# Designs tried in a protein design run: designed miniproteins, single chains. Part 69

Each design is a single chain, and the fold is of that chain. pLDDT is the mean over its residues in the fold that is shown.

## One batch from the design tools (miniprotein)

Design m2398
Fold by ESMFold2-Fast:
Structure m2398 (fold): chain A 99 residues (1-99)
Amino acid sequence: MEELIEELLEEARRVAEKAKELVAAGDTQGAIDLVQKAVEEVAKRLGEAAGRALGVGIGGLLAGLSDETVRRLIELALRNDDEGIEKIWEEKRAEVEAA
């Protein structure tokens, strides 16, 4: 489990960095397409839960969440724990708005 979480976190970082570069260059559609393709390729290789977990991880990194928080989001996504994911987003939104 931990090895898969770390693999997905590394992939999420690579995709998120490239997506940020595309958005900065004015290619928002290219960034969306890149994220979608990466999720689809991981889903085909490791299963739908892993693809979804990658997508959640990329979203967390793009929102500026810490690696520790993103690792937790990936774990929850692999467990299909949607309520746990929503709770983390609500808690982190409150922290970001308070800062």
Scores: mean pLDDT 80

Design m2399
Fold by ESMFold2-Fast:
Structure m2399 (fold): chain A 77 residues (1-77)
Amino acid sequence: MLNVTGVDLDNPHSGMAGLVADFVRRAGEEAGVEGDFLVEIKGKDLTITNLKTGKTVTLPLDASPEEVAEALKELSK
């Protein structure tokens, strides 16, 4: 099972956190990734943290689904 939690550090009341979390989860599901991840939005960046290992990767907020999938695979090693 893949769980993704989103936080918008610039505006915690925006709907952006939910949209980005859904986007990251869909990319990970298509790539066969499992686990619990935190996605934090700050400025033009999104930081993805594997909650089991504490590993992080930072990507541009406009990263492709393929870039997100590769980051999630790297975090899952």
Scores: mean pLDDT 81

Design m2400
Fold by ESMFold2-Fast:
Parts: C-alpha cells; sequence; structure tokens
Structure m2400 (fold): chain A 60 residues (1-60)
C-alpha cells in the first residue's frame, strides 16, 4: 500500500531528526566519525521527506 509506505517514510524522517538532535545535544563532536554520522542521518531524513512528498503527489 502506498499509504503505508507514506506513513513509514514520515515516521523514518521523524526518527532520523530525533537521532540528530540527540547527538547534537551530547556536545561538539570531537570525533569526525560522529559528525559523519550526523550528516548521514540528516541526509537520510531529507531523503525520507522527499520520498513522502513524492508519495503524497502520487496519492493526490
Amino acid sequence: SLQKKLDTYKALAAEYKERVEQMKREKDPTDPSKQREINALETAARNAQEMAKRLEEILA
């Protein structure tokens, strides 16, 4: 179901954003791998939002 996929991508985007905020609250990343993980999660959140947008357009 496209509706289930839409709901999944919306949930994933929210989860990725929450993880990013948790990591940012820990403090300045002194480890470059932590900054890379934050960047990857932000990219994943944007991708999930774009997928949700495309699915909303299909369902409209």
Scores: mean pLDDT 80

Design m2401
Fold by ESMFold2-Fast:
Structure m2401 (fold): chain A 69 residues (1-69)
Amino acid sequence: DEVREKMIEILQEIAGLSKKKAEEVLSLPSWQQMANAIIEELEKQGVSPLEAVYRTGLALQRIQEVLRE
């Protein structure tokens, strides 16, 4: 659906995740687990820890904006 597609786009554009990895992250049950999974994937791709944390925070903030009640 549109909301899920937008969340996937945010993870791809801001965090640099693949579509498949973005879908896996969005299936996790908590914000903490999503954040940890994004950071781990970015570090695996060679992104610095500081940059990984920054991109993760920005992406999750944008997703929260999309999911507002």
Scores: mean pLDDT 84

Design m2402
Fold by ESMFold2-Fast:
Structure m2402 (fold): chain A 84 residues (1-84)
Amino acid sequence: MEMEKKIEEIVKKFKELAKKMYEAEKKGEKGVDVAQAEGKEFAEQLEELEDDKEAMEKIYKATEPLLLEIRKELAKRKEEEAKK
């Protein structure tokens, strides 16, 4: 199905972007700068699916665990910096 393939591409691209953002944060760079440079096309693709609730739910389910893991790792990094 066209929609399923589109969802898979978006999820794959999000995971790749999330890894780059996380690695940038570990280097002391701003992950938001990476997201701004490489995420614009991703955001446009996501907007095309805004009205499709099933597609959006599948994307959220696939990306939410990774997003939560990244948030936990970034929070842990900040805590480690605080105890220096």
Scores: mean pLDDT 69

Design m2403
Fold by ESMFold2-Fast:
Structure m2403 (fold): chain A 89 residues (1-89)
Amino acid sequence: MTKEQAEADVLAAIEAARETIKELEKAIKENDKEKVKKLALVAGFQAIVLGTEALLGRRAGVSEELVRRAEEEARRAMEAMKKAEEWIK
C-alpha cells in the first residue's frame, strides 16, 4: 500500500463514520428504532474499520495527526453505537 492510498483510505473512513454518526443522531431524533438499530451496527463496523485503517496508515507512514484523527473518530463511532443501544432499551 502506498502512503497516498493509505491517506485516502483513512480520510474516507473518517468521513463515512462522521456521516453515519450524523444519520444515527437524526434517526434517534425521529424515534426510528429500526433505523437506529441498523445504524448502530454500521457505526460499530466503522469503528473497527477506522482502527484497522489507522494501524495500516501508521505502517505506511501516514502522519501521526491523521492517524490520531482516525483513532478519535473510532472512539466517537463506538460511543454513538453505545448511546444508540442504551436509547433502544
Scores: mean pLDDT 87

Design m2404
Fold by ESMFold2-Fast:
Structure m2404 (fold): chain A 56 residues (1-56)
Amino acid sequence: GKKDAFDKGYKIAKDGIKNNKIVDAGKQMVDIMKTMTPDQQKAFQDGATKAAKDMG
């Protein structure tokens, strides 16, 4: 669901930021979003954006 997509985006972005692997995280996000509906893609991106704000 949307919550699962949000949580997944948050986790991948947070892990990428913590480990200084932003490029690898970005590639993983693109691959995962290809398997998602448009609504899930938006939730995923919202989760990733929140992680960046929380970590900055």
Scores: mean pLDDT 82

Design m2405
Fold by ESMFold2-Fast:
Structure m2405 (fold): chain A 94 residues (1-94)
Amino acid sequence: SLSSLSREELERLKEELEERVRKLREEGDYYGAGMAAARLGDVYDALGDKDSAKKALDEAIEFFDLAVERSTDPFDAGVAAVARAVTRLILKKL
């Protein structure tokens, strides 16, 4: 659980995920970018930064929207759509 990590471990994970989101976005891996951004949202929430958590989850939803729109495989589109729906539910609970 992220809540079991130290503040220093959460801050390091945050930096790694911010870099991962940028790299995956540049590579056009929108599903990967969405997953990394959603995890970044969880890290912000664990740090007590709900505003940054909401922003990261909003960005994850935007990436999943792009993954659905650009997918040529119905299975991949379906996986991205499920991830988007789950992320929207998490965002509403914050």
Scores: mean pLDDT 90

Design m2406
Fold by ESMFold2-Fast:
Structure m2406 (fold): chain A 73 residues (1-73)
Amino acid sequence: GPLEELLLNFLKGLAEKLAKEIAKKENGVKIGIRVEGRKVIAEVLLEDGSTIEIVVDGDEIEIRRLPSSPLLE
């Protein structure tokens, strides 16, 4: 419904803002954002080919570094 769309758009904005701040601090070269159901996933590709992944699921935020970029597959 409209409230669910509003919440999802808010979470997308939050994930994008957080990804941009991380990219600025870590010298990120590319940012990708996708939605999986009610989760928003942002990925920051780094110069060494590693990726910082941000998962926003309601009130839970997980940030981790992956040794390879899923964007390169």
Scores: mean pLDDT 77

Design m2407
Fold by ESMFold2-Fast:
Structure m2407 (fold): chain A 70 residues (1-70)
Amino acid sequence: SASERLVPAIFKILKEYGPLSPGELRERLYERTGVRIGDGPFRSALDSLVDSGKLVKEIVNGVPYYSLAP
C-alpha cells in the first residue's frame, strides 16, 4: 500500500535533505513518489516513527522539524 512505501521514502528524504518541516517533507515525498499521501496516514507515520525513536522532532522558531535519529 501507499502507507507501506511511505516510511522508506521518509528515511531517504531526511537522509538527503536533513531536518524538514511537515510541509517540506510532504512536498519532497510527492516529488519522489508521485503519490499524494493523506494527512491522517502521514501524521500517524511521523508520530509512530518519533515514538519508536527512529525520528527526532524538534521545534525551531515555533516550527516542527523532523530528522533521522543520531
Scores: mean pLDDT 79

Design m2408
Fold by ESMFold2-Fast:
Structure m2408 (fold): chain A 87 residues (1-87)
Amino acid sequence: SRARVEEVAKRRMLEVLGELEKKAKELNVPEEKLQEISNEMAREFYRELEAWLAENPDASDAEAEAEVERLARRMKEEGLKKLEEAA
């Protein structure tokens, strides 16, 4: 169901944001910069997921969860890179 996919997406995004927060603390990145990067990653994640779900209305929960995982991995990689560049 879409509600299940949205719950999985929220959980995965929170996990990604937690990893970004941990890395920011290790690198001594300012809180304000962490918030900017976190907001950008979350916004891009949900925008792309919503677009994919609109294009794939008959997708199974498993297919949608696989897309959530793909997007979450990319957002984590991009966010971590931005944090390293901000340090």
Scores: mean pLDDT 88

Design m2409
Fold by ESMFold2-Fast:
Structure m2409 (fold): chain A 55 residues (1-55)
Amino acid sequence: SMEETDKALSRLAQLFAEGKTREEIEAEIDRISKELNNPGIAELLRGAYETLLRM
């Protein structure tokens, strides 16, 4: 759902702001994808992470 996606994106942004490593962020993306039973969210979150890295 949109609310779950927004929560996932907020969590990703928080981890990035905290200076978590790529390995830690990738592990969290995998965990969130499994929790939401939505494989598409992993690609969305990776895209968001790559965007943050380019800023």
Scores: mean pLDDT 81

Design m2410
Fold by ESMFold2-Fast:
Structure m2410 (fold): chain A 101 residues (1-101)
Amino acid sequence: DLLSLSDEELEELRRELERRLEELYAEAQARYQGFSPEQQQQIQEQAQRLQTEENLSPRAAFVIAVQLLLIQQGDLSANSVIAEVIRDEGLLRGIDLVLSR
């Protein structure tokens, strides 16, 4: 329960989650640079849709869009990355809401 954490504990958790999401984003960007222009366009369009429809941050939407393309190519390990991004993004939104009260 995020409400039971101190502001200092919430700030530390936020820093850890931000670090993990930034690492996943860096890995996704590296993969993205290896894709064809057509695949890069598909990823950008998917990320835009995820931001609009799922209320995801630009970073989370981009990482998930890259993972979705990898799943289409048969890399099912990308499902675990999607789950982690959704969980960590949700926790960050929860922390921001609690800290703004």
Scores: mean pLDDT 85

Design m2411
Fold by ESMFold2-Fast:
Structure m2411 (fold): chain A 89 residues (1-89)
Amino acid sequence: MLEAEIEEGIAAISVAVYLLTLPEADRAAILAALAAGDYAGAVALLVAALASWPREEREAALRALLAYAEATGDEELAAAARAALEAVR
């Protein structure tokens, strides 16, 4: 249980670091979608915000989001992140 909490914390920090590198407007829009429970919309906004990034960095950010969703047991967020990873390939 403590180990799972540490994994969740590490995944959350990784996602937070990626969000902090985004413009404030993009970050605010993503957080608003997440607060509304619109996980597919939040992931779509993240993909759009990362469109100018190298493909490897976009994949890394989406993998960090997937790791966070899996650590927290959020199946809807995990499914949205997996779909976005498939689309970036």
Scores: mean pLDDT 75

Design m2412
Fold by ESMFold2-Fast:
Structure m2412 (fold): chain A 80 residues (1-80)
Amino acid sequence: KEKLDIEIELGILQIYGAVLLNAAKRAGDEETARRVEELMDKYEKEVLTAIENGDYEKAREIIQKGLEELRKIGEEFDAK
């Protein structure tokens, strides 16, 4: 179930990004909203490419990196 496990982890990344994006939009923070959208588009594409190549380990690493970057953006946003 490696593919399903990775798709679930990607889903967690997508939920985190969606929640942060919604919070930024509600606050009128267009810069944070743009950063989250660009980050999500980039990482989702990279993860799907890794999955298509059968590289589930790389897909997991990309998801972890994306979550770390989203967390940093969230911390910066919360500090405003």
Scores: mean pLDDT 83

Design m2413
Fold by ESMFold2-Fast:
Structure m2413 (fold): chain A 102 residues (1-102)
Amino acid sequence: MIKISVEAPERVEAGSSVTVTATVSGLPTDGKTYRIGIYVQKEGSDEKTYLASKLTTQPSATISATLRDLEAGTTYLFYAYVQDLDNPEKKIYSEPVKVEVV
């Protein structure tokens, strides 16, 4: 079973940056290549901004992304995803991690 975890601070100061780290485990060792990545959206928006991705054939992988110039009074939702490159329409997403900008 594929597991995705996302680590981020709960709160950051306006105008600062945040670094988000995603760890994926349980990827099949079947010779297929998987994309792992991180995207962000603002709470209340459906617009996705993809921040970082990498390809892996390993059973686990870690990726980090940094978002800069954070807007005061905004809550950012960070998601990690796994994409089978042979079936790119079938992305698996993590639960969101919320980062509040104070």
Scores: mean pLDDT 84

Design m2414
Fold by ESMFold2-Fast:
Structure m2414 (fold): chain A 83 residues (1-83)
Amino acid sequence: GAKEILSLIYKAAEALAQGDLDKALEYLDEAKKTTKKSLSGKARDQALSYLDKAKEAVKQGDIDSALQYMQKAADTVRKAAAE
């Protein structure tokens, strides 16, 4: 559910803070899979878009952009869950 997606995004951010880009990408991939199973409609599409942009930023070494997109994904998930 939404809490699981948020947990995975936070783990990705923690891995990124530790310089573990591969681990951050693994957590973002799991967040995408969980989003596809747990969300629907516009919220799902928007969260997946932000997660994809976060993954691209991680692959480019753009830590600031990656964190911004992860935050936008988390905000989208929280809003969809009414938390």
Scores: mean pLDDT 87

Design m2415
Fold by ESMFold2-Fast:
Structure m2415 (fold): chain A 90 residues (1-90)
Amino acid sequence: MSIYEISNEEEQKKLEELQKKLKELQERLDKDPNDIEALREAVKLMKEGAEIAKKAMEKAGLDVEAFKAKFEEELAKVEKLLEELERKLK
């Protein structure tokens, strides 16, 4: 069961755009690991993508618990890195 089968056309386009932007942000972070703007934007896009995916899964009656747990773990790692970088800039 693909997320694309349970999402509408607008949600599919948003997910594709978010994936492309996240890849570009990852390339920026690979060149400059201290790029706080890229990291902050990545956190924002990850949260937007997760909300779209969660809503689509809930509409389809799918179990979101495993997805939520994995997403929260990955998001927490990125947010911790962002907080450490913000502290260094003070």
Scores: mean pLDDT 73

Design m2416
Fold by ESMFold2-Fast:
Structure m2416 (fold): chain A 87 residues (1-87)
Amino acid sequence: LEELRRGVRQFGLSLGLTPEEADYMASLVPLGLKGVKEGLVKLTPSEDPEERRRLELLALLLAGQKVERGDKDVVEVTSEREPPPPV
């Protein structure tokens, strides 16, 4: 789970999102997946702008996650050097 959250967070940062928004997006990962399975997340258009933003972030997350999963085997991103600094 933390791996996915960190990936989503970095993905958000790549889009130019603030670290707070990226962290918020990562928080949606377990909530979104669990919510869908458990039915906690209802597809109701709430008046809250944050709920609408969650749906938009979820859509982006789904699209971004597909790339991360697919690139798991074939990942040759412009990482410049291979030595991972965050490790």
Scores: mean pLDDT 54

Design m2417
Fold by ESMFold2-Fast:
Structure m2417 (fold): chain A 73 residues (1-73)
Amino acid sequence: MAEALVEEAIAELESEGGLGPEEAEIVRAIAEGAPKEEVEERAARLAEKAGLPAEAGRKAADRLLAEMEKLKA
């Protein structure tokens, strides 16, 4: 149920040009309950491809995970 709703939201945002494929992959991984380490690695790789330090990607992933955890509380 929740996973299907997240997939629909990702598809809508990508259709509107708001999300790139790599950003959508990270959001999907978080929604699927992927381990924190996997999410951080995906974000780090995306950051490096964008010419940013891998650490910047990991920090962004940590922030996203923390916000999603608040929504579960």
Scores: mean pLDDT 66

Design m2418
Fold by ESMFold2-Fast:
Structure m2418 (fold): chain A 88 residues (1-88)
Amino acid sequence: MEKFVEKLSEETGELAREKAIKKGKELGLSEEQIEKAGELAYQKSYEQTRKEIPKMIAAGASAEEIHLKALEIAEKSAEEAVEKIYRE
């Protein structure tokens, strides 16, 4: 279980970083701002996945439900990271 959650958190973190980089480029952010947004998105997604996914597993969630939740966490983390950096 621990190895699975770690791997999923890493993978969704990378997805969140990629999404934040794309969103930052579309908004015309500087290279430095894009890098910061990507790192923040990774960290937010990683921590949220590590917090939420074990709870879902304990509640008997399906693999499909876990996958969809991980994608949701990645997307939300990317959006929140870009918004924070854009307003700073």
Scores: mean pLDDT 86

Design m2419
Fold by ESMFold2-Fast:
Structure m2419 (fold): chain A 99 residues (1-99)
Amino acid sequence: MKELTAELRPGDAVEVVAKKDGRVRVTIEKISGGPARLLLEVNGQRAEVTLEPGETLELDFDLKKGEKVVFTRAPDSAPATLRVRVEGEGAEPEIRVLD
């Protein structure tokens, strides 16, 4: 398991990269700030999700080596502090902040 807690400003992103083929579970918890709007991108698919205070988002992905899940803080949003937890079954995921 890998964990990151960061204040994400508009345009900041969290990237989860699979070092091996496998399953990755990403758990995003909103710690503080206003509602957090996130733009999710994985394998060319895009979605928008909003976390209200106290909400937790849990997502499972089957990833190949080198594939990424990117969560970008929506433009024109207030900063919010998020906790991101990543667990891999075979995938050996790495987490990084892009600013």
Scores: mean pLDDT 79

Design m2420
Fold by ESMFold2-Fast:
Structure m2420 (fold): chain A 95 residues (1-95)
Amino acid sequence: MEVVKIMIEAEIEGVMTAEEVSRLATLGYTPEELRDLYLKRAGVTREQVEAVKYARKMLEEGKPKEEIIRYLTEKFGLSEETAKRIVDELEKALK
């Protein structure tokens, strides 16, 4: 799922490309506004990015994948398929 990769990238980096950020910052955009623009372009809400952040924290704490998937489905209302894709992509990104 392409959107999940964009969510993870937005959460981990918190920034668009360095060149794009530099250009927009010169125009007076703050880092928070730049992140908002990136997330809006990707069609991702701040709540979805927060879900990815919690999943990452649980993975870092050594929580089992099944527990993380349940937490995301119960807490954020994500489908099991979406939650699994988030966990799978985070495991790849945190190497």
Scores: mean pLDDT 68

Design m2421
Fold by ESMFold2-Fast:
Structure m2421 (fold): chain A 92 residues (1-92)
Amino acid sequence: SLEEELKKRFDKLLEKMEAIYNELLDQHRDDRQQLERIAQQLLEFAKKYNVPEAIEHAQRALELLRNNGPLDEVVEHLREAVKAYIEYLKKK
């Protein structure tokens, strides 16, 4: 149906957006200041759209950054925040 075709195209667009975010996270994986900026932006988006899983992961990433935690865990939480946000958008 037209609705199924539009949803498939929209889902592909969201998957491309997730890939772009993951590329950005990989590019800045060793940059604490940029990761903090990305985490803050993701947290604001997650709060605006009330996505609890994305909020939790973005907040955990920020806490790890503030406590000089391992950047690999920060990146993992940011990837999960992006994934939760994208999955939320797919359900609309």
Scores: mean pLDDT 85

Design m2422
Fold by ESMFold2-Fast:
Structure m2422 (fold): chain A 68 residues (1-68)
Amino acid sequence: PSEEELEKAKKIIIENSKKALEILKQSPQFETLVRKDWGVSIEELEKVVEGDEEVIEKLAKKYLEQNG
């Protein structure tokens, strides 16, 4: 993928992680669904929101592999 595609994917991962954590605060039962459908752990979502660039880039690349 291009650097522009990677940057766009990073933004998608950050926004989706923020939304997922908000959903989980309101509806903890969705934890299994988030893990199954998005293939990410709660710990990974928290690291993304904290600004862990390595985790963000890893998930962004995974996102592009699944959707590119």
Scores: mean pLDDT 74

Design m2423
Fold by ESMFold2-Fast:
Structure m2423 (fold): chain A 87 residues (1-87)
Amino acid sequence: AEAEIAALREAARPALEAARDDPRAYRLLLLETLARQVEIAARAGLLPEEEARRLLAAAEAAREALRAGADDETVERRALEAARRAA
């Protein structure tokens, strides 16, 4: 699981570096990579199912807000609200 997460981060590195000058694209890629890491950790039993659900809900809400052009405060608020509802 840790090796799989490390491999995922390494695989994501070129795309993140390519998006470095596009803050929105960079943040969207980070959230997508985070969601995949959470799924791997949950399947491996490293993360409780309840916590995985909260993190995945938060990541998806943040991605939707970013795609809609929301500011950082709105992105954070939407993520926290989604995490709370998923618990």
Scores: mean pLDDT 81

Design m2424
Fold by ESMFold2-Fast:
Structure m2424 (fold): chain A 91 residues (1-91)
Amino acid sequence: AKIEVVLRVKGLSEEQIRKIGEEAAKKARELTGAKVTFEIDPEDPGRLIFTIEAETLEIAELAAEIVIETAKEEAKKLGGEVEVEEIKVHD
C-alpha cells in the first residue's frame, strides 16, 4: 500500500521545514516499519511531501498519522503551523 501526504508549513524557514520532514519520517519509520521518504517542493518550499510505502493499508495509514502529528508538534515548537493539503491513497 502507498500513501502520499502533502503538508503546507507556515512561518518557518526551509532549513526548519527540512528538519521537520526528517523528524516526522524518522519517527514514522521507527514506530511502524513503513518506508517513509520526504521532499520539499523546489518550486514551493513551504510544501512538504511524504511518500509512505507499507505491506498493508493499515500500516501505511498509521505511518501517515504519525507523520502528520509529528510534523504539527515539531512546527509548533518552532513557532510555525502545519496544514494537511492532500492525502492520496494508492491501492
Scores: mean pLDDT 87

Design m2425
Fold by ESMFold2-Fast:
Structure m2425 (fold): chain A 82 residues (1-82)
Amino acid sequence: SSLAQRMVQLLDAMFANRQVMTPRDFLRAVGDALGLSDAQVDRVVALFSRRTGVDPNRLYSRDFLLQHVDVVAALVRRVLAT
């Protein structure tokens, strides 16, 4: 989807000068790029953690976060629909 493509581009930009990032920081950046409220971002973080079992406050590689982009895109669409 175009949303997942935008998330991949954002991920690549954020990893230009770092080796690791938390899912929370990535999801905050996604929210900023898409104009989500803080409450909507917090909802996506909570749903992501519940669905994947991933700790949103732990540091992960670009490739690890890339594997979850489609899940993030689906959760963003779900939060926007509510």
Scores: mean pLDDT 88

Design m2426
Fold by ESMFold2-Fast:
Structure m2426 (fold): chain A 71 residues (1-71)
Amino acid sequence: SATLEAAEKATADLSPAQLRVWRAHLERELAEAERDAADPSLSEEERQKHREAAQVTREVIALLERRIAEL
């Protein structure tokens, strides 16, 4: 995905401290997307978009964790 490609490019240029800050932000975004995906006040289409966003965010977090572990 475009988001994963952007994350791969960004991880090449970020310091360990910046990678950890980005991971923390994505963890909060993931929690929000998961809450929205389960929100019964939203339409099914809106919940589906949040499920897809959550999945992409999990993949980027995994990429960041791998990069941090290599440092």
Scores: mean pLDDT 83

Design m2427
Fold by ESMFold2-Fast:
Structure m2427 (fold): chain A 66 residues (1-66)
Amino acid sequence: GMEDAVALLQEHTGMSREEAERLVRGAAAGLRISEVAGRVVLHELTELLGSEELAQRVVEEIRADL
């Protein structure tokens, strides 16, 4: 769920809980808008994390609560 997405972001980037929660909220909003916006979210997370596999896991955890 979204809490697991926050935990993954903190573990792999070292960002604060507040920063991770803000990023997850933004990503969730994008994923709710359209499939195109969802692909942009995945791309941005891939660049941030340096891994498409990790970015996909974060997206899947967010989608579990949508």
Scores: mean pLDDT 86

Design m2428
Fold by ESMFold2-Fast:
Structure m2428 (fold): chain A 67 residues (1-67)
Amino acid sequence: SQTQLEIQLLQQALQAKSRADLQQLIAQAQAQGLPRTEATLREALSLSNPTAAKIVLIGALLDLESE
């Protein structure tokens, strides 16, 4: 399902080791037509604080699980 793909991309983003890895996940979200997840990944990429980036990603995962 689309929700399963969104969850997988967000989980991979939490384990991303570089900005390049996160950019590739953004490209995958765009290619799969997942605008909500793409926006979340772009927001995480824009944050300089890794803790703040993880909070954004976890928040998005919780939102998907609540649906």
Scores: mean pLDDT 83

Design m2429
Fold by ESMFold2-Fast:
Structure m2429 (fold): chain A 104 residues (1-104)
Amino acid sequence: MEAERERLERLAEVLREMAKGIKEEIEKFKKEGADDEVKKEMMEIVKLSVEEAMELLGIDPAVREAILARLEKVIEEDPTNLEKLKETLEEIAELLAAGEPIPV
C-alpha cells in the first residue's frame, strides 16, 4: 500500500511538471506562432512521455490504462488543444495525489 501510494505521488509530481512545460510552450506558440501539425506532434509526444514515466515508475496496469485512455480521448476530441491537455494532466495529478479513481 505505502509503496504504491509513493509511486502514484511521484507520478502526480511528474504530470504537474509536464503540465508546467505545456503551459510554457503555449505561451511560446502565442508569441511565435505554431502550425496545427506542431501542436498535434507535441500532444502525441506528451502522451508517449506519460506512458514512459508510468512504465519507469511501475504504475499498476489498470491505472496506466485509465490515464492513457483519458489522454487519448482528449487528443482524439481536440488534437491541437494543448490547454485542455495541460488541464487534464493537472486534474489526473490531483486525483492521484488524493488517492481517487481516474475517470475515463
Scores: mean pLDDT 82

Design m2430
Fold by ESMFold2-Fast:
Structure m2430 (fold): chain A 67 residues (1-67)
Amino acid sequence: MEAKITVTAPGAEFIDSATGEVRFLPVGTVIEGKLLSMSINEQGVLTVTLEDGVIQAAVDAVEVELL
């Protein structure tokens, strides 16, 4: 399953699966990739695991579209 993630507010991070490098995603960033898992913790932090990396953000800081 493919997912499209759009950053709508500051604070989204991307963790590269090959290198482990963490980068902050600017507002307006769009990432598409193969969705492996998705979870929300008790603090409202969304973790989207894609084949190429992991996106972590407040649930209100990103829009997720399943393709």
Scores: mean pLDDT 84

Design m2431
Fold by ESMFold2-Fast:
Structure m2431 (fold): chain A 84 residues (1-84)
Amino acid sequence: GFKPLLPAIQELIKLKEKGELSLEKVRELIEASLSGRVPKERVEEAAEKVYEAIEAGDYKKAEEILIELQIEDGVAVLKEAVLG
């Protein structure tokens, strides 16, 4: 079977079903899933792409974008821990 979507993507789908999906809500959910080390401009760019993907019903693309952003955040956390 298909693996279940990330909880954040499932929450965005529920917001869409309620007619409450907005770019601001997408950005807030993404920021809540990150450590705060990813630059604001990169978070905003990713939020726009996730919003477009969710609106289009391309939930896999939205998940792939969020995973890439979470990897970037994890790398930033590791660099800060190792390099100071």
Scores: mean pLDDT 80

Design m2432
Fold by ESMFold2-Fast:
Structure m2432 (fold): chain A 68 residues (1-68)
Amino acid sequence: MLSEELRERLIELIEEVDGASRETAERAIEEAEKLPENPTLEQVKEVAREFGLSERSAEVLYLALLEG
C-alpha cells in the first residue's frame, strides 16, 4: 500500500507527464495497487495502457509500487 505522500506525488507526476486528470491518475494507481505483490513491469504497463497513460508513467508507477 502506497503512503498518502507517495500517492500524491505520483498523481502529480502522471498529471505532468501525460496531461491526465487527477481522477484518471488516481484510478490508475488504485488498479495498479490491485496487482499481486512484486508485480512485473509488463503488468503495470498493461494497467497504464487501460487508462491511456504513457510508458513513462507506467515505469514511475512500477518503481513506486516496489518502493511502497
Scores: mean pLDDT 81

